Designed miniproteins, single chains, continued (5). Designs and how they scored, part 19

Each design is a single chain, and the fold is of that chain. pLDDT is the mean over its residues in the fold that is shown.

## One batch from the design tools (miniprotein)

Design m16632
Fold by ESMFold2-Fast:
Structure m16632 (fold): chain A 63 residues (1-63)
Amino acid sequence: ATLQATGEVVLPDGSVVRLELYSTGSSYVLRTTTEFPDGSVEETETTFASAAAAFAAMAQIVA
């Protein structure tokens, strides 16, 4: 997998969301890592069939 883009957003509750967009050659994976104010960490991955869909999803989170 090749890293295509990164982003970071601080939410109103103090949580920090880190975004990493990867190309797998056949699809795109958006990895989101959320660090909560209490120090807990959550990771999620969403797979997209196209670059356009992946970048649109990332833009909605960062904006």
Scores: mean pLDDT 78

Design m16633
Fold by ESMFold2-Fast:
Structure m16633 (fold): chain A 82 residues (1-82)
Amino acid sequence: SRLDALLAAAEELVTDTKDASLEERIERFVGFLRALHALGVPVAEQREVVEHMIERLRELGVPEEDIRKIREALERLLEELE
């Protein structure tokens, strides 16, 4: 499904940004969600993508403080896109 493909792309993005700074990681995740919005992906599906990214970051041992900052940035974007 489209959602399964988006979740797979999100996992790849989390992995590809493992050595990036927190700021660069946030910028890439924000850019990804903006691209999904431009392609007509509903905000509800984007919220599922964000939750999947957060779960993957946690599985990879990313500190909870960094996860919080990422979540806050992505949730702010999704509110803007509604």
Scores: mean pLDDT 87

Design m16634
Fold by ESMFold2-Fast:
Structure m16634 (fold): chain A 128 residues (1-128)
Amino acid sequence: ELSLRERVQIVLRTYELWRRHPGALDQEADLLREALEKGDEELVVYILTSYLWGYLRDPREAVELAKRMTDEQIEAVIAHLRALAEAARAGASPLELMEAHLDFLVSLGWLSEEEREELLAIARELLA
């Protein structure tokens, strides 16, 4: 339904929101930890899918990737959400938050390096 450019526009708004309200990232990290500790697999998948929403063309692929994540990978997501919150508090731009987030998604195998470069190229054009 949405073009790749429209998806990048939506996610740039998300990074701007995180920049203005970094506490939302800490809250999401806390909720993900609680869900993991309680064994609430449905809530874990929901939070992880929301974290990837707008980056993958097919949201169903995001759900399947989230279901396959190990506890170690989920712990890495929690640490990364907290790191993004601290970067936002330190004055990181939406583009810098996007670069950090996409680098992390590549490290998890959720995004290819080629897809990362395509998304960043569009973001740089939109912010020019």
Scores: mean pLDDT 83

Design m16635
Fold by ESMFold2-Fast:
Structure m16635 (fold): chain A 90 residues (1-90)
Amino acid sequence: MKEKAEQLYKEFVKAIENKDYEKADELASEILNIALEAKENGDEETYKYTLELAKKLRELLEKKAKETGDEMLEELANRIDEAIKTLEAY
């Protein structure tokens, strides 16, 4: 699952470069679902790895939003941040 999460992260970066925010949202959701399933199954290694990837997605989006003023990037970053907080509280 870590290899799949890494591949999804690479696809996410390409989606952001192409301004395909719908695909980026889908890819972020897949990474977050891997983190959730890993946490539920007690797979701490995969959970920590995918949680850190999700945080990198958020940081990339926050940086791009500040550079461009694109509200869609800010909204996507906020959605990922809320999902991360929910996972950490779970």
Scores: mean pLDDT 85

Design m16636
Fold by ESMFold2-Fast:
Structure m16636 (fold): chain A 90 residues (1-90)
Amino acid sequence: AREEALRLVRRAMNEVLRYIADNVEDTRPSKIPKEVQELGRLLDRAVDALEAGDIETALRHLEKARRLALELGLEGAAEHLGRAIELLRR
C-alpha cells in the first residue's frame, strides 16, 4: 500500500512539473505561482512522511495537496492523489 501510494504521489509530482513546463516561462522559485509552490512543498512533505512510515502525516499533506491540485485544474494530479489517499486509508 505505502509503495503504491508513493508511486501515485510521484505521478502527481510529474503532472505538476508538466504544468510548470507548459504554463511558466521562468521556473526560478520567485517566478512560480505561490499555489504551485505550496503544492510542490506538500507533495515533498508527503513523500518524506511516506518514506518514514508516518501515514497520518502523509494523509494530512496529501489531502491538502489534492485540494490545491483541484483548485489549479490539475485533474490528473488530483486523481493520483485521491487514489493514494484511498490506499493509505485501507
Scores: mean pLDDT 80

Design m16637
Fold by ESMFold2-Fast:
Formats: sequence, structure tokens, C-alpha cells
Structure m16637 (fold): chain A 55 residues (1-55)
Amino acid sequence: SEREKLQKKIGEAHLKILEERKKRFDPTASPAEQEAQNREMLQKLTKEFDKIRKE
């Protein structure tokens, strides 16, 4: 069903962004830099979800 396809795509996008965050992890990053990276991740999630919903 279309709902199942949508849920799968959202889950895949979420995992992709989490994996990207892991690859960009810097243990020397300051708290402010870590917060900035978290904001970027949330923006990417929002954009990817919007793209999936428009399909």
C-alpha cells in the first residue's frame, strides 16, 4: 500500500541521516558545534520528509 511505502521511505531517510551524523562525528567538537550539527540534522530530516510526502 502507499502508506507502507511512505513509512518505509521515511524510515530509510531517518537511518540515512543518522548514519551521516555518525560519519561527521567529531569528538573534539564544542557543545555549540554539536548543537549546530544537531540543527543541521533536523533541517535535513524535515527536507527529506517533505520530499517523500510530495511523492
Scores: mean pLDDT 74

Design m16638
Fold by ESMFold2-Fast:
Structure m16638 (fold): chain A 64 residues (1-64)
Amino acid sequence: GPLDEAARKVIEAAEYALENGDLTVALAALHEARELLKIGKNEAVEKALETAERAVEEIRQRRA
């Protein structure tokens, strides 16, 4: 459904950000995942949140 498609796009954006070290994109993906969680909770949204959080943490660790 639309929520699963939105979550998939967030996962793709977070994975792209992680591969490219793009903190701005990773933070945008995290923000979007949190907004989706307010609309509805399902496995796809939870995976999107986890993927975005991991991307932000990993990119920040690489810059330290």
Scores: mean pLDDT 86

Design m16639
Fold by ESMFold2-Fast:
Structure m16639 (fold): chain A 100 residues (1-100)
Amino acid sequence: SELEELLQNLENLVHAMLDLILEYETDEELKKRVEELLEQLGKATTPEELLKVAEEAIKVAKEFLAKETDPKIKAILEGMIKEIEELLKKIKELLKKLES
């Protein structure tokens, strides 16, 4: 289904974004938050759970982005955040239509 494909794309993008942050992050507290989100992502069994993890992942990504100085990493991460935000919007619109 379209919803299943969008949810899978969201999961894959959130995972890739969190992996990127974990590779370049040096702050142990932020690393721990990323690791917790990766574990939560793996345990998400409902669309609502996946959306909550994705929204928290965007918050963590924006905190990382605020202190990142490498323009290449910034550009990649900004692109990932925008794509995840568009997927979240589309999934929320589809879920709302399915509840009617």
Scores: mean pLDDT 86

Design m16640
Fold by ESMFold2-Fast:
Structure m16640 (fold): chain A 97 residues (1-97)
Amino acid sequence: AMDEFLAQLEQLVEEAATAWYNGDEEAASESFNKFKELLEKAVAQGLISRETALQIRNAVLGSLVASGILSTVGEPVPLDELIARIKATIRELVAAS
């Protein structure tokens, strides 16, 4: 259950980040909405706490926003590095819960 949840969550993050980097705001929004729905389902099923879900949501959103800001000041984060960092943060937050 937890491994399947993490795999699905990481896939949605990868889809959202890829769409974000391609400037596809609609696809990025759709993937992020599915990501939020998956977090709500995990809380409802008792896989993670509400607090952990909020921490994961905020970490992912914060990373995407920060990557956009860094791009505007000439310090772009490579897509693969951003995805890897977000996935690592998700796993750390789940492990800490």
Scores: mean pLDDT 84

Design m16641
Fold by ESMFold2-Fast:
Structure m16641 (fold): chain A 74 residues (1-74)
Amino acid sequence: MLEELRKKIKEPKEMAEEAEKNKDIEMAKKSVKKGEEIKEILEIGRDSFPEEFFKEADEALEYSKKVLKKLEES
């Protein structure tokens, strides 16, 4: 339920951290895609979730995008 969703919101950031550690561009791309999917789910149910979920999802997605950009520029 909500705890499972909170874990999914954190997954893109965790995947991006692993991608940066391993220099895995494909994993970084997957982390961005995962973050975008989570954001879409939250936006569909926007009035049903706490504001903190949206903030955490946005932060995770932005982090994932920054990691991908750094790895592609390296």
Scores: mean pLDDT 80

Design m16642
Fold by ESMFold2-Fast:
Structure m16642 (fold): chain A 67 residues (1-67)
Amino acid sequence: SEVEKLVQEAIEAAKAGDTERALELIDRLSRHPGFSVVHAQKLATAALKAKNVEFYDKAIELMKRKL
């Protein structure tokens, strides 16, 4: 699905250290009707592994909004 592709792109950007791209993709995901708490949890987990604090904070905000 489009949501799964955007989630994967955001995770890859975060792993590459491209914080700007990762945050852009998170913003696009936040506006997507198919975006769910499960997707936000995947993003938060990836952010922790990548040690990307800005990406993690944004992913947690989205998770809280979808709970």
Scores: mean pLDDT 79

Design m16643
Fold by ESMFold2-Fast:
Structure m16643 (fold): chain A 100 residues (1-100)
Amino acid sequence: SALDELRAAVDEAIARLEEARKNGMTKEQLIALGREFLDRLEELAKKYGLPDEVLDAIRAMRQALDVAAADPSVTPEQLYDLMLSQLRGLRALLDELAAA
C-alpha cells in the first residue's frame, strides 16, 4: 500500500541516518542527507495522494532542518538527534493512519 511504501522509506531513512552517524558524517553531509530523505518522502506522499497531515508533517520537518542548518551553534550530534526524532515522529503518524 501507499502507507507501507512511505513507512518503508522512513525505516530506510532511519537506518541510513544511523549508518551516517557511525561513519562520522559532517553537519553539511547530514543536512544534505536529511534533504534527500524529505524530498523522497514528499514525492511519495504526493504521488499516492496521502492526507494533508502527512505533507504538513514533512514540511514542518523541512522547516526545522532549515532552521538548524542556518544555526552555526547546532552540532552534528544535535542535528542527528533532531532528524532521528522527526523521522520517528513521522513513523508514529503513519502507524496511526495505517491502524485507522
Scores: mean pLDDT 87

Design m16644
Fold by ESMFold2-Fast:
Structure m16644 (fold): chain A 92 residues (1-92)
Amino acid sequence: DRVIKAFNEAASKMTAEEQEKVQAMIQEKIAELEAQGITNPQVLLLAKQAVSYQAAADLLEKQGKLEEAELLRKKSEEEEAKMKKLIEEEKA
């Protein structure tokens, strides 16, 4: 699986400082959703995945791995779209 391989490569090259920044971004996104009254565990999981894939894509892009970065960006967008759809369904 090209997406999993690209993600694992990016994750394995992250410094502790970069990992802390990603965790801070995840917590910020969760806090934003919770402030809106969104506490669905599936929505929160999709949000974590979207942020993680975006961070990995940014790292790979800086390393010149543009094709792998594009795959992870598309995966991030896919997870974010699923998250938004689930939020809409809960409001209906």
Scores: mean pLDDT 82

Design m16645
Fold by ESMFold2-Fast:
Structure m16645 (fold): chain A 87 residues (1-87)
Amino acid sequence: LEKVTQGTIDNLEQAAANIIAYAKEGSAEEGREKAETLYNGARTLAAGHPDAKVSQAIQDAGDQAYKKVTEEIDRIEKEREEKERKE
């Protein structure tokens, strides 16, 4: 049970890292769409879980992953906008 919950949290963190890497390669707008999909997926997983403590842990992990991805994509977009003005 604990191993399964930790695996889900680890998967959410890996998905977030992958979306950030994808956005850095030039797909910031698509990265935002992937971030929203990740957030909705985490919420769906949490809502489907019968254990309230596990549900809350997944929800918290999903919220943190979404926030991290969104903040990083915002930074990537700002950096690209600045570069576009300079190049």
Scores: mean pLDDT 77

Design m16646
Fold by ESMFold2-Fast:
Structure m16646 (fold): chain A 88 residues (1-88)
Amino acid sequence: SSMEERARALAEAHLDFAEMAGHVLSPEEREQLLNLRTEYYVLLSQLSYEKRRKVHEKVRAYLEANPKASPLEMLQKYIEIVKEELAK
């Protein structure tokens, strides 16, 4: 779908910026992060503006509380947060 295609492109751009910033990813880690980031963006696109704003607030709070979280841990938590907001 066009929504999934857009989500995938945004996920790829995000990982490209991370790699350019010196974050070294294994091929397996890159694929895992790409798939999770794509899922996150697809789920975000299903939310109203108000619910997306709440997701961003919760994501920010998680990052502030967990400054040493790995990219994998962050994305897993972001997906959890967005799924909880979708269920409301």
Scores: mean pLDDT 83

Design m16647
Fold by ESMFold2-Fast:
Structure m16647 (fold): chain A 68 residues (1-68)
Amino acid sequence: MRVPELIEQLSSPDESVRIQAIAELARLQDPRGDEALRKALLEMPESVRTSVIQGLPPEAREYVLSLL
């Protein structure tokens, strides 16, 4: 199952790995990842969070915004 692996990647010391995990969780729209995804986004600086969200496809972006 991909969701537990992506949640683990949110704690990676590599920022690019964390951003990739956020994007993948947003695309999957799986409720099991919702809390971890929300927390990861809220722990980001606002400028980084905005950039990441704007880089998402429209459907993934709408999903993420519904969690905030």
Scores: mean pLDDT 79

Design m16648
Fold by ESMFold2-Fast:
Structure m16648 (fold): chain A 65 residues (1-65)
Amino acid sequence: MEEEKLLEGGIKALQDAIDKTRAVGEKRVQEAAKKSPELAEKVQRQLDEDIARGEKAIEGLKKAF
């Protein structure tokens, strides 16, 4: 029961982190786009990579249990 709660808490924390990363990242992309389209593309790629890493971490936790 405690292991299950720790797993659920970990997944929820990662999900919350992904949601926050998406919200903050979207604003960064918009700010970057005001300066240059090339900068916006770089910021968007970084955001996509950050979200993908978070999703892989959740998947890894699910596979470990």
Scores: mean pLDDT 80

Design m16649
Fold by ESMFold2-Fast:
Structure m16649 (fold): chain A 89 residues (1-89)
Amino acid sequence: PVTKEFEGEAEVFESGEVLAKAVADGPANASYSLRSPSTGEELTIISVQRDASGKHTVLALASTEELNEAMRKELARGPLRVQLTVTTA
């Protein structure tokens, strides 16, 4: 397998939920993992949207309320980056 890393961003929605978004380039058979660099915890991927140019938009939510609260607090202090790992077979 070949692994590549990309940076994404997190934002707080009106619901108080933190949404993480990252964009990667790669083949359709890639596997994705998104994590918070501050906690090392893996986020729950809810969507992967692929376009005709080969770009993949990955969306993820915090897996727990505790992680969501931690990320929301970091966002109050400045931009929060998330780490996207893309693995191809």
Scores: mean pLDDT 77

Design m16650
Fold by ESMFold2-Fast:
Structure m16650 (fold): chain A 71 residues (1-71)
Amino acid sequence: MLSEQERIDLALQELGKVYKELSADPSKSVEEIEKEMLEKAKEIAKRLNLSEKDLQFLEDLIRWEAEVLRK
């Protein structure tokens, strides 16, 4: 079985792929990308059996990235 850290690393890798796909669409706003990324993080967390704490960590990273991109 994968460790908790390995599952987090897989989640980050998958979210990175989703972000690249979403950011390649010039019609999508930063707000729309953030919303889609947050929804995808919840889906990935459920599939990889991540804790609520780990999901919160992923959501915090997504929100932080969106804030940086808005500036």
Scores: mean pLDDT 82

Design m16651
Fold by ESMFold2-Fast:
Structure m16651 (fold): chain A 97 residues (1-97)
Amino acid sequence: TEEELEELLKRIHELLKETDKAIDEGDYEKAAELLEEIGRLLAEAARLLGDEETARALEELGRRAAEAAREGDTSKAAALLTAGELLLVGALVDREL
């Protein structure tokens, strides 16, 4: 439902803030855990939109972003997260148009 999607997006926003803080503090393991959780929530949002293919891609991007963060490659982690967010926006636009 719209309410379920809104609640997921709100939680994703809060986790993004926590991820930025973890990276700033050099806590890459916590950043990795947060990125993997963000990937799971993005996938759930895609499933609410009826897009299982995008959901699977978002889960994989979340895992890859977490791995990059653990390696200290925060630029790669950020790029993967941005790609995931754009995939979800694409799924939302396709549904609404």
Scores: mean pLDDT 83

Design m16652
Fold by ESMFold2-Fast:
Structure m16652 (fold): chain A 87 residues (1-87)
Amino acid sequence: SPLSLEEIVEILERVIREEERLLEDPSASREEVVEAIGTLLQIAGAAEAMGAFELARRAVELVLRALERYPDVRLSEEGLAWLESLR
């Protein structure tokens, strides 16, 4: 990889912060919220695979918080399987 693990972690941390801000924005559309949840799940999987467990945990916590805030948003069976695979 042309990027170091530390550089990749810094990029993922920045994306997590951007998604957190979007999820806290009351003007965010349902579509934007669903896309943010998808992005955070992908980040959690990538972070887990790299051994960045604290970053993976933070991404998962944001997903769970978003699902509590938007109770009509439901993960697909595939999305739930992804979340369970990150344990």
Scores: mean pLDDT 80

Design m16653
Fold by ESMFold2-Fast:
Structure m16653 (fold): chain A 66 residues (1-66)
Amino acid sequence: MSAAPPGGPSSGGTYEAAKRILEIGTEVGPLTDEAAELMQKAGEAYDSGNKEEADRLIEEARRAGA
């Protein structure tokens, strides 16, 4: 049914972005449940190739985490 994908998502861009997302989330303060969910979705959006969604989710997470 599903096969392992060839290659990895560690080209630098995605990895650095994810790392920065976590840093921003931590700096925002104590991640609330909503902020945590938004951060997870942001990571998935980046993996999916939807940087727009990831960006908006990050902003929502920051505001929700405040």
Scores: mean pLDDT 64

Design m16654
Fold by ESMFold2-Fast:
Structure m16654 (fold): chain A 91 residues (1-91)
Amino acid sequence: MKSERVYRPDAKLRALLEKSGLTGDSWTLNEIMLAIEDYIVREKLLVPNTEKPIWDLSGTLLGEIVGKDSLDANDLSPLEEAVLKHVTEIP
């Protein structure tokens, strides 16, 4: 149980995580992903208008972090890849 990878976010990702109510300087990937999902729900980024649930990230801090204006809400792999580019793994 004490061997989860812990990550330190950069300034942009940290600002987003702080808006999601996280405190401190490092978190597990699961904690970061849950905080991002909370941010998406709170900021109402889900587009409710088609068969495909998408997140509209245009003009958002999350869009700056991911480098995309939209993401498929059913595919978290591009989001995880973008998050890993904005964190440093700590031992």
Scores: mean pLDDT 77

Design m16655
Fold by ESMFold2-Fast:
Structure m16655 (fold): chain A 74 residues (1-74)
Amino acid sequence: SERERRIEEIVALARASDADNSYSEEELRLYAEGVLAMEEIKEEYEKTGDREAALAKAKERAAEIQAQLAALRA
């Protein structure tokens, strides 16, 4: 899928910057999900101009990703 391909690209770029292999593949995939979520929110904001809605969505998506990251580390 296009989304999976984009995740793989972001993970590869993040891995190239992680010289010490400090992050797991799952953690890098969560990072990629965060990048894509912010891109999606930005695109919607550009169409609507609704900054309050964009900020609310950004907070919600950040909370979801933080919860998934916490679950991986538990």
Scores: mean pLDDT 80

Design m16656
Fold by ESMFold2-Fast:
Structure m16656 (fold): chain A 103 residues (1-103)
Amino acid sequence: EKVLETILKLVNEISEIVRDMIENDIPYEEAIKRIRQAVEKASEQLPEELREFLNVMVDEFLKELKKIYEDYKAGKITKEEFKRRVSLLITRLFVELQLKALE
């Protein structure tokens, strides 16, 4: 219960940070720093095994986010397509963390 609440809160915080990056033009490096801080705070509330899994999933999330962000900044995708791809990426992160927490 508390574990799932921690995961949901983290995913919501990541969603807000990414929204600020897209809507308020916050620098990518600042957004990544905020995401890393949110992950560290959430990790303190999680069992060790889930903490290790979270760090791996977040690293993959940030690599994919960087690719999407670079495509957007290069004008290869629209702002709406950027939002769509990022929303799917965040949903995937949440689902993977939730499934691991239920093991």
Scores: mean pLDDT 86

Design m16657
Fold by ESMFold2-Fast:
Structure m16657 (fold): chain A 106 residues (1-106)
Amino acid sequence: SSELEKEREKLLEEYRKLIAELRKNADPTEQKLLEEIEKAISELEQRLDLPSVIAALRKLIELLKQALESPDRKTYLEVALLYLKALLGDEEAKKQLEEIQKKQLG
């Protein structure tokens, strides 16, 4: 629907703004993570349906906001990348994400 398309565009604008802010003070490791996140989002937009893309963008925006506010920026960027890779079917990324979740809950 046109409503879901408008929601996707608003989320993409917020996402692009967050990426731009994160890039301003990014070290080489953070710059590489941001580049890989952008590649993963591009693939995700091609492979998932619109509601799934919207859900993924919402979660990504949440993680990127946490990266911007946190002294442990690299950890949140790494988690964001693992989340996107897991959505794209990367079993290694899925296992790493599950291990991180297990450590946070235990």
Scores: mean pLDDT 85

Design m16658
Fold by ESMFold2-Fast:
Structure m16658 (fold): chain A 85 residues (1-85)
Amino acid sequence: VILELVFEADSVETAERLRERAIEIAEQYGKVLEVEFEGTRVRIVAEFPTRETALEGLSAMARAAQELGARIKEVRIYEDPVLAP
């Protein structure tokens, strides 16, 4: 299962902290495939062994974003590897 998340932060400093925290969370539940950082925007793509672990990772990353003052702009879940970015 592949999870793609796009976050929007209030500042570049908040985006950097969110990037670090999101990577740590994603690696705890699965494997980070790609991270893009552009100004206040952070995009992360991660692979999870099951849909359940992907949803747990999503929940943890959503909580971290809220605590840091960022928001989730886009969420995409791919259950078939051929549809993964």
Scores: mean pLDDT 80

Design m16659
Fold by ESMFold2-Fast:
Structure m16659 (fold): chain A 58 residues (1-58)
Amino acid sequence: TLKEAKELIKEAESLPKQSSYTQRVVKATQEAIRNNQEAIVKELSEALKVGIEAHKKA
């Protein structure tokens, strides 16, 4: 859902020293939300989850 995507963006932005990749995915997700592109938001949210999980393991 769009709400879930917004929550993932906030979580990602709260992480210190995010990778350039994760920062770009955050911006892309925000743009997709703004344009109501739900299918793209879903795919980008999955990418954000992967980025957040990788950061937590580092």
Scores: mean pLDDT 75

Design m16660
Fold by ESMFold2-Fast:
Structure m16660 (fold): chain A 82 residues (1-82)
Amino acid sequence: MEERFKKLLEILKPVKWLSEEEKKKLAKLIVEKFPDLKIESIDELVEAISEVLKLPEETVRNALLGADEKDVELLKKKIKES
């Protein structure tokens, strides 16, 4: 479990518009929902976040890339509500 959590935080490290606390909460939600899922890439992370938070994959991808401010804010809101 700890190794998967650390790997998720590594993949999230480039996402500067998410706080460290938001990244930790998101990683914890993914590990708790999918205890056997191994995530190695940003694309696999997008799929996992989409399923956990019930958001479209395109919204999650845009939020993680910082491509759309509204998608970033929606992702942050869903992390807080979870």
Scores: mean pLDDT 80

Design m16661
Fold by ESMFold2-Fast:
Structure m16661 (fold): chain A 77 residues (1-77)
Amino acid sequence: SPLLEELRRIKDELKEIYNSDLPLEEKWEKAEELAKRAEAIVQQFIAAQPSPEEMAELRSIIGEIQEILKKLYEKLE
């Protein structure tokens, strides 16, 4: 699925941002923009009535994205 491929790309970009030398505030700003794009893609994918197998793959990718965002957010506290 092109939408799942785009979500994997967003996940990889989030990992690169997390590991970058950017200031923490700039990392979070970039991560928020990517998170908004991921949310839009997820809504499009769900609207397309995916199979249970495709939903399992989606949940896996979302889980990884959420863990990266959580780790980044915890550094801001």
Scores: mean pLDDT 84

Design m16662
Fold by ESMFold2-Fast:
Structure m16662 (fold): chain A 61 residues (1-61)
Amino acid sequence: DEEFVKKLQALFGLKVDGVLDKKLAEALEKARTDEKLFSEFDVDKDGLITKEDLLKAIEKQ
């Protein structure tokens, strides 16, 4: 979903081009491994980062 990729790129402060690139993949991995970033994106606090959690984080910004 190209629109979802663009929203993720905006959330991580990356260039918004709609392409799932290496930089976006690395940002997602860092969010999963960094407890502070994980807590920011785990909006429902269930201990998992899902597409829904990421969309909620984008909507709050």
Scores: mean pLDDT 66

Design m16663
Fold by ESMFold2-Fast:
Structure m16663 (fold): chain A 117 residues (1-117)
Amino acid sequence: MEEEKLKEALKKAGDAFVEWLRRHAGLPDDEIERLRKKMEEAAEKADVEGFIDTFVEGLRLAWRRGQATLPADLPAEEPVLDLGSTLKERLENLARYFEAAGLPEAAQAFKEIADSL
């Protein structure tokens, strides 16, 4: 039951991030689809680390191509994406980035995952 909820939360967060990338990041459709597929595969396996790594890759690509469209609370310099040393810290920091991106539902999903750890 808890693993099913984790998978659903990861899928929800991934879908919200893909929509954000499509609207704001200026990435080509094939690159967005690649990231979506990687996040979906990680979510299906409840692979939180793999999901986070793919999300970080997506953020880095978005920063490089669409830095002018990134949320104002992200660093102006190319992000050193040190989200913390623990999985919980990484999820909490990702929730903040989703909230800043105008994706409160995805942010809430990451907070719920972090709180379950």
Scores: mean pLDDT 67

Design m16664
Fold by ESMFold2-Fast:
Structure m16664 (fold): chain A 92 residues (1-92)
Amino acid sequence: MAEERAYELGRELARSLPEESARLVLEAVRAALAGDGEKAEELFRELKELDEEAAKKVQEALGRVQELAAGLSEEEARRVLEAFRRGIEEAL
């Protein structure tokens, strides 16, 4: 299921990043889930300044999450992103 794959993508991403970078990603995803797109964008820019390679990995992972959410309702897409957030949090 899409949620299970998103969870594993989040865990894999967090384990592939330094803890500082993974924490910024977690905060950005939490902001996006809260509907705060401006804060999510700001945190992603901070990540790019801190670790450009981490930012590339995040963009790749988010692209895969977007593919998993493609064709889903807004509520179902939100559950996929929430699973991704849980994967990151539990790997930290």
Scores: mean pLDDT 85

Design m16665
Fold by ESMFold2-Fast:
Structure m16665 (fold): chain A 69 residues (1-69)
Amino acid sequence: MYVSEEEKEQAAKKMANEVKKELEAQGIETDIDMILADIKAVIDGKKKVENALPELQKYKEELEKLQKS
């Protein structure tokens, strides 16, 4: 699969921004860098999706595709 490191970085940033907006809509203040770090840990295989932020569970399939690439 032709998924570059730049494409993985952009996908992670997009996902982090979407999660941050959802958390803010729930009245939860979070640092986007913390969300991004959690996403990257899953993509790098350092953390399972189920051990990541609960809001990331809906992105499980996308995260698993990025991890396999």
Scores: mean pLDDT 77

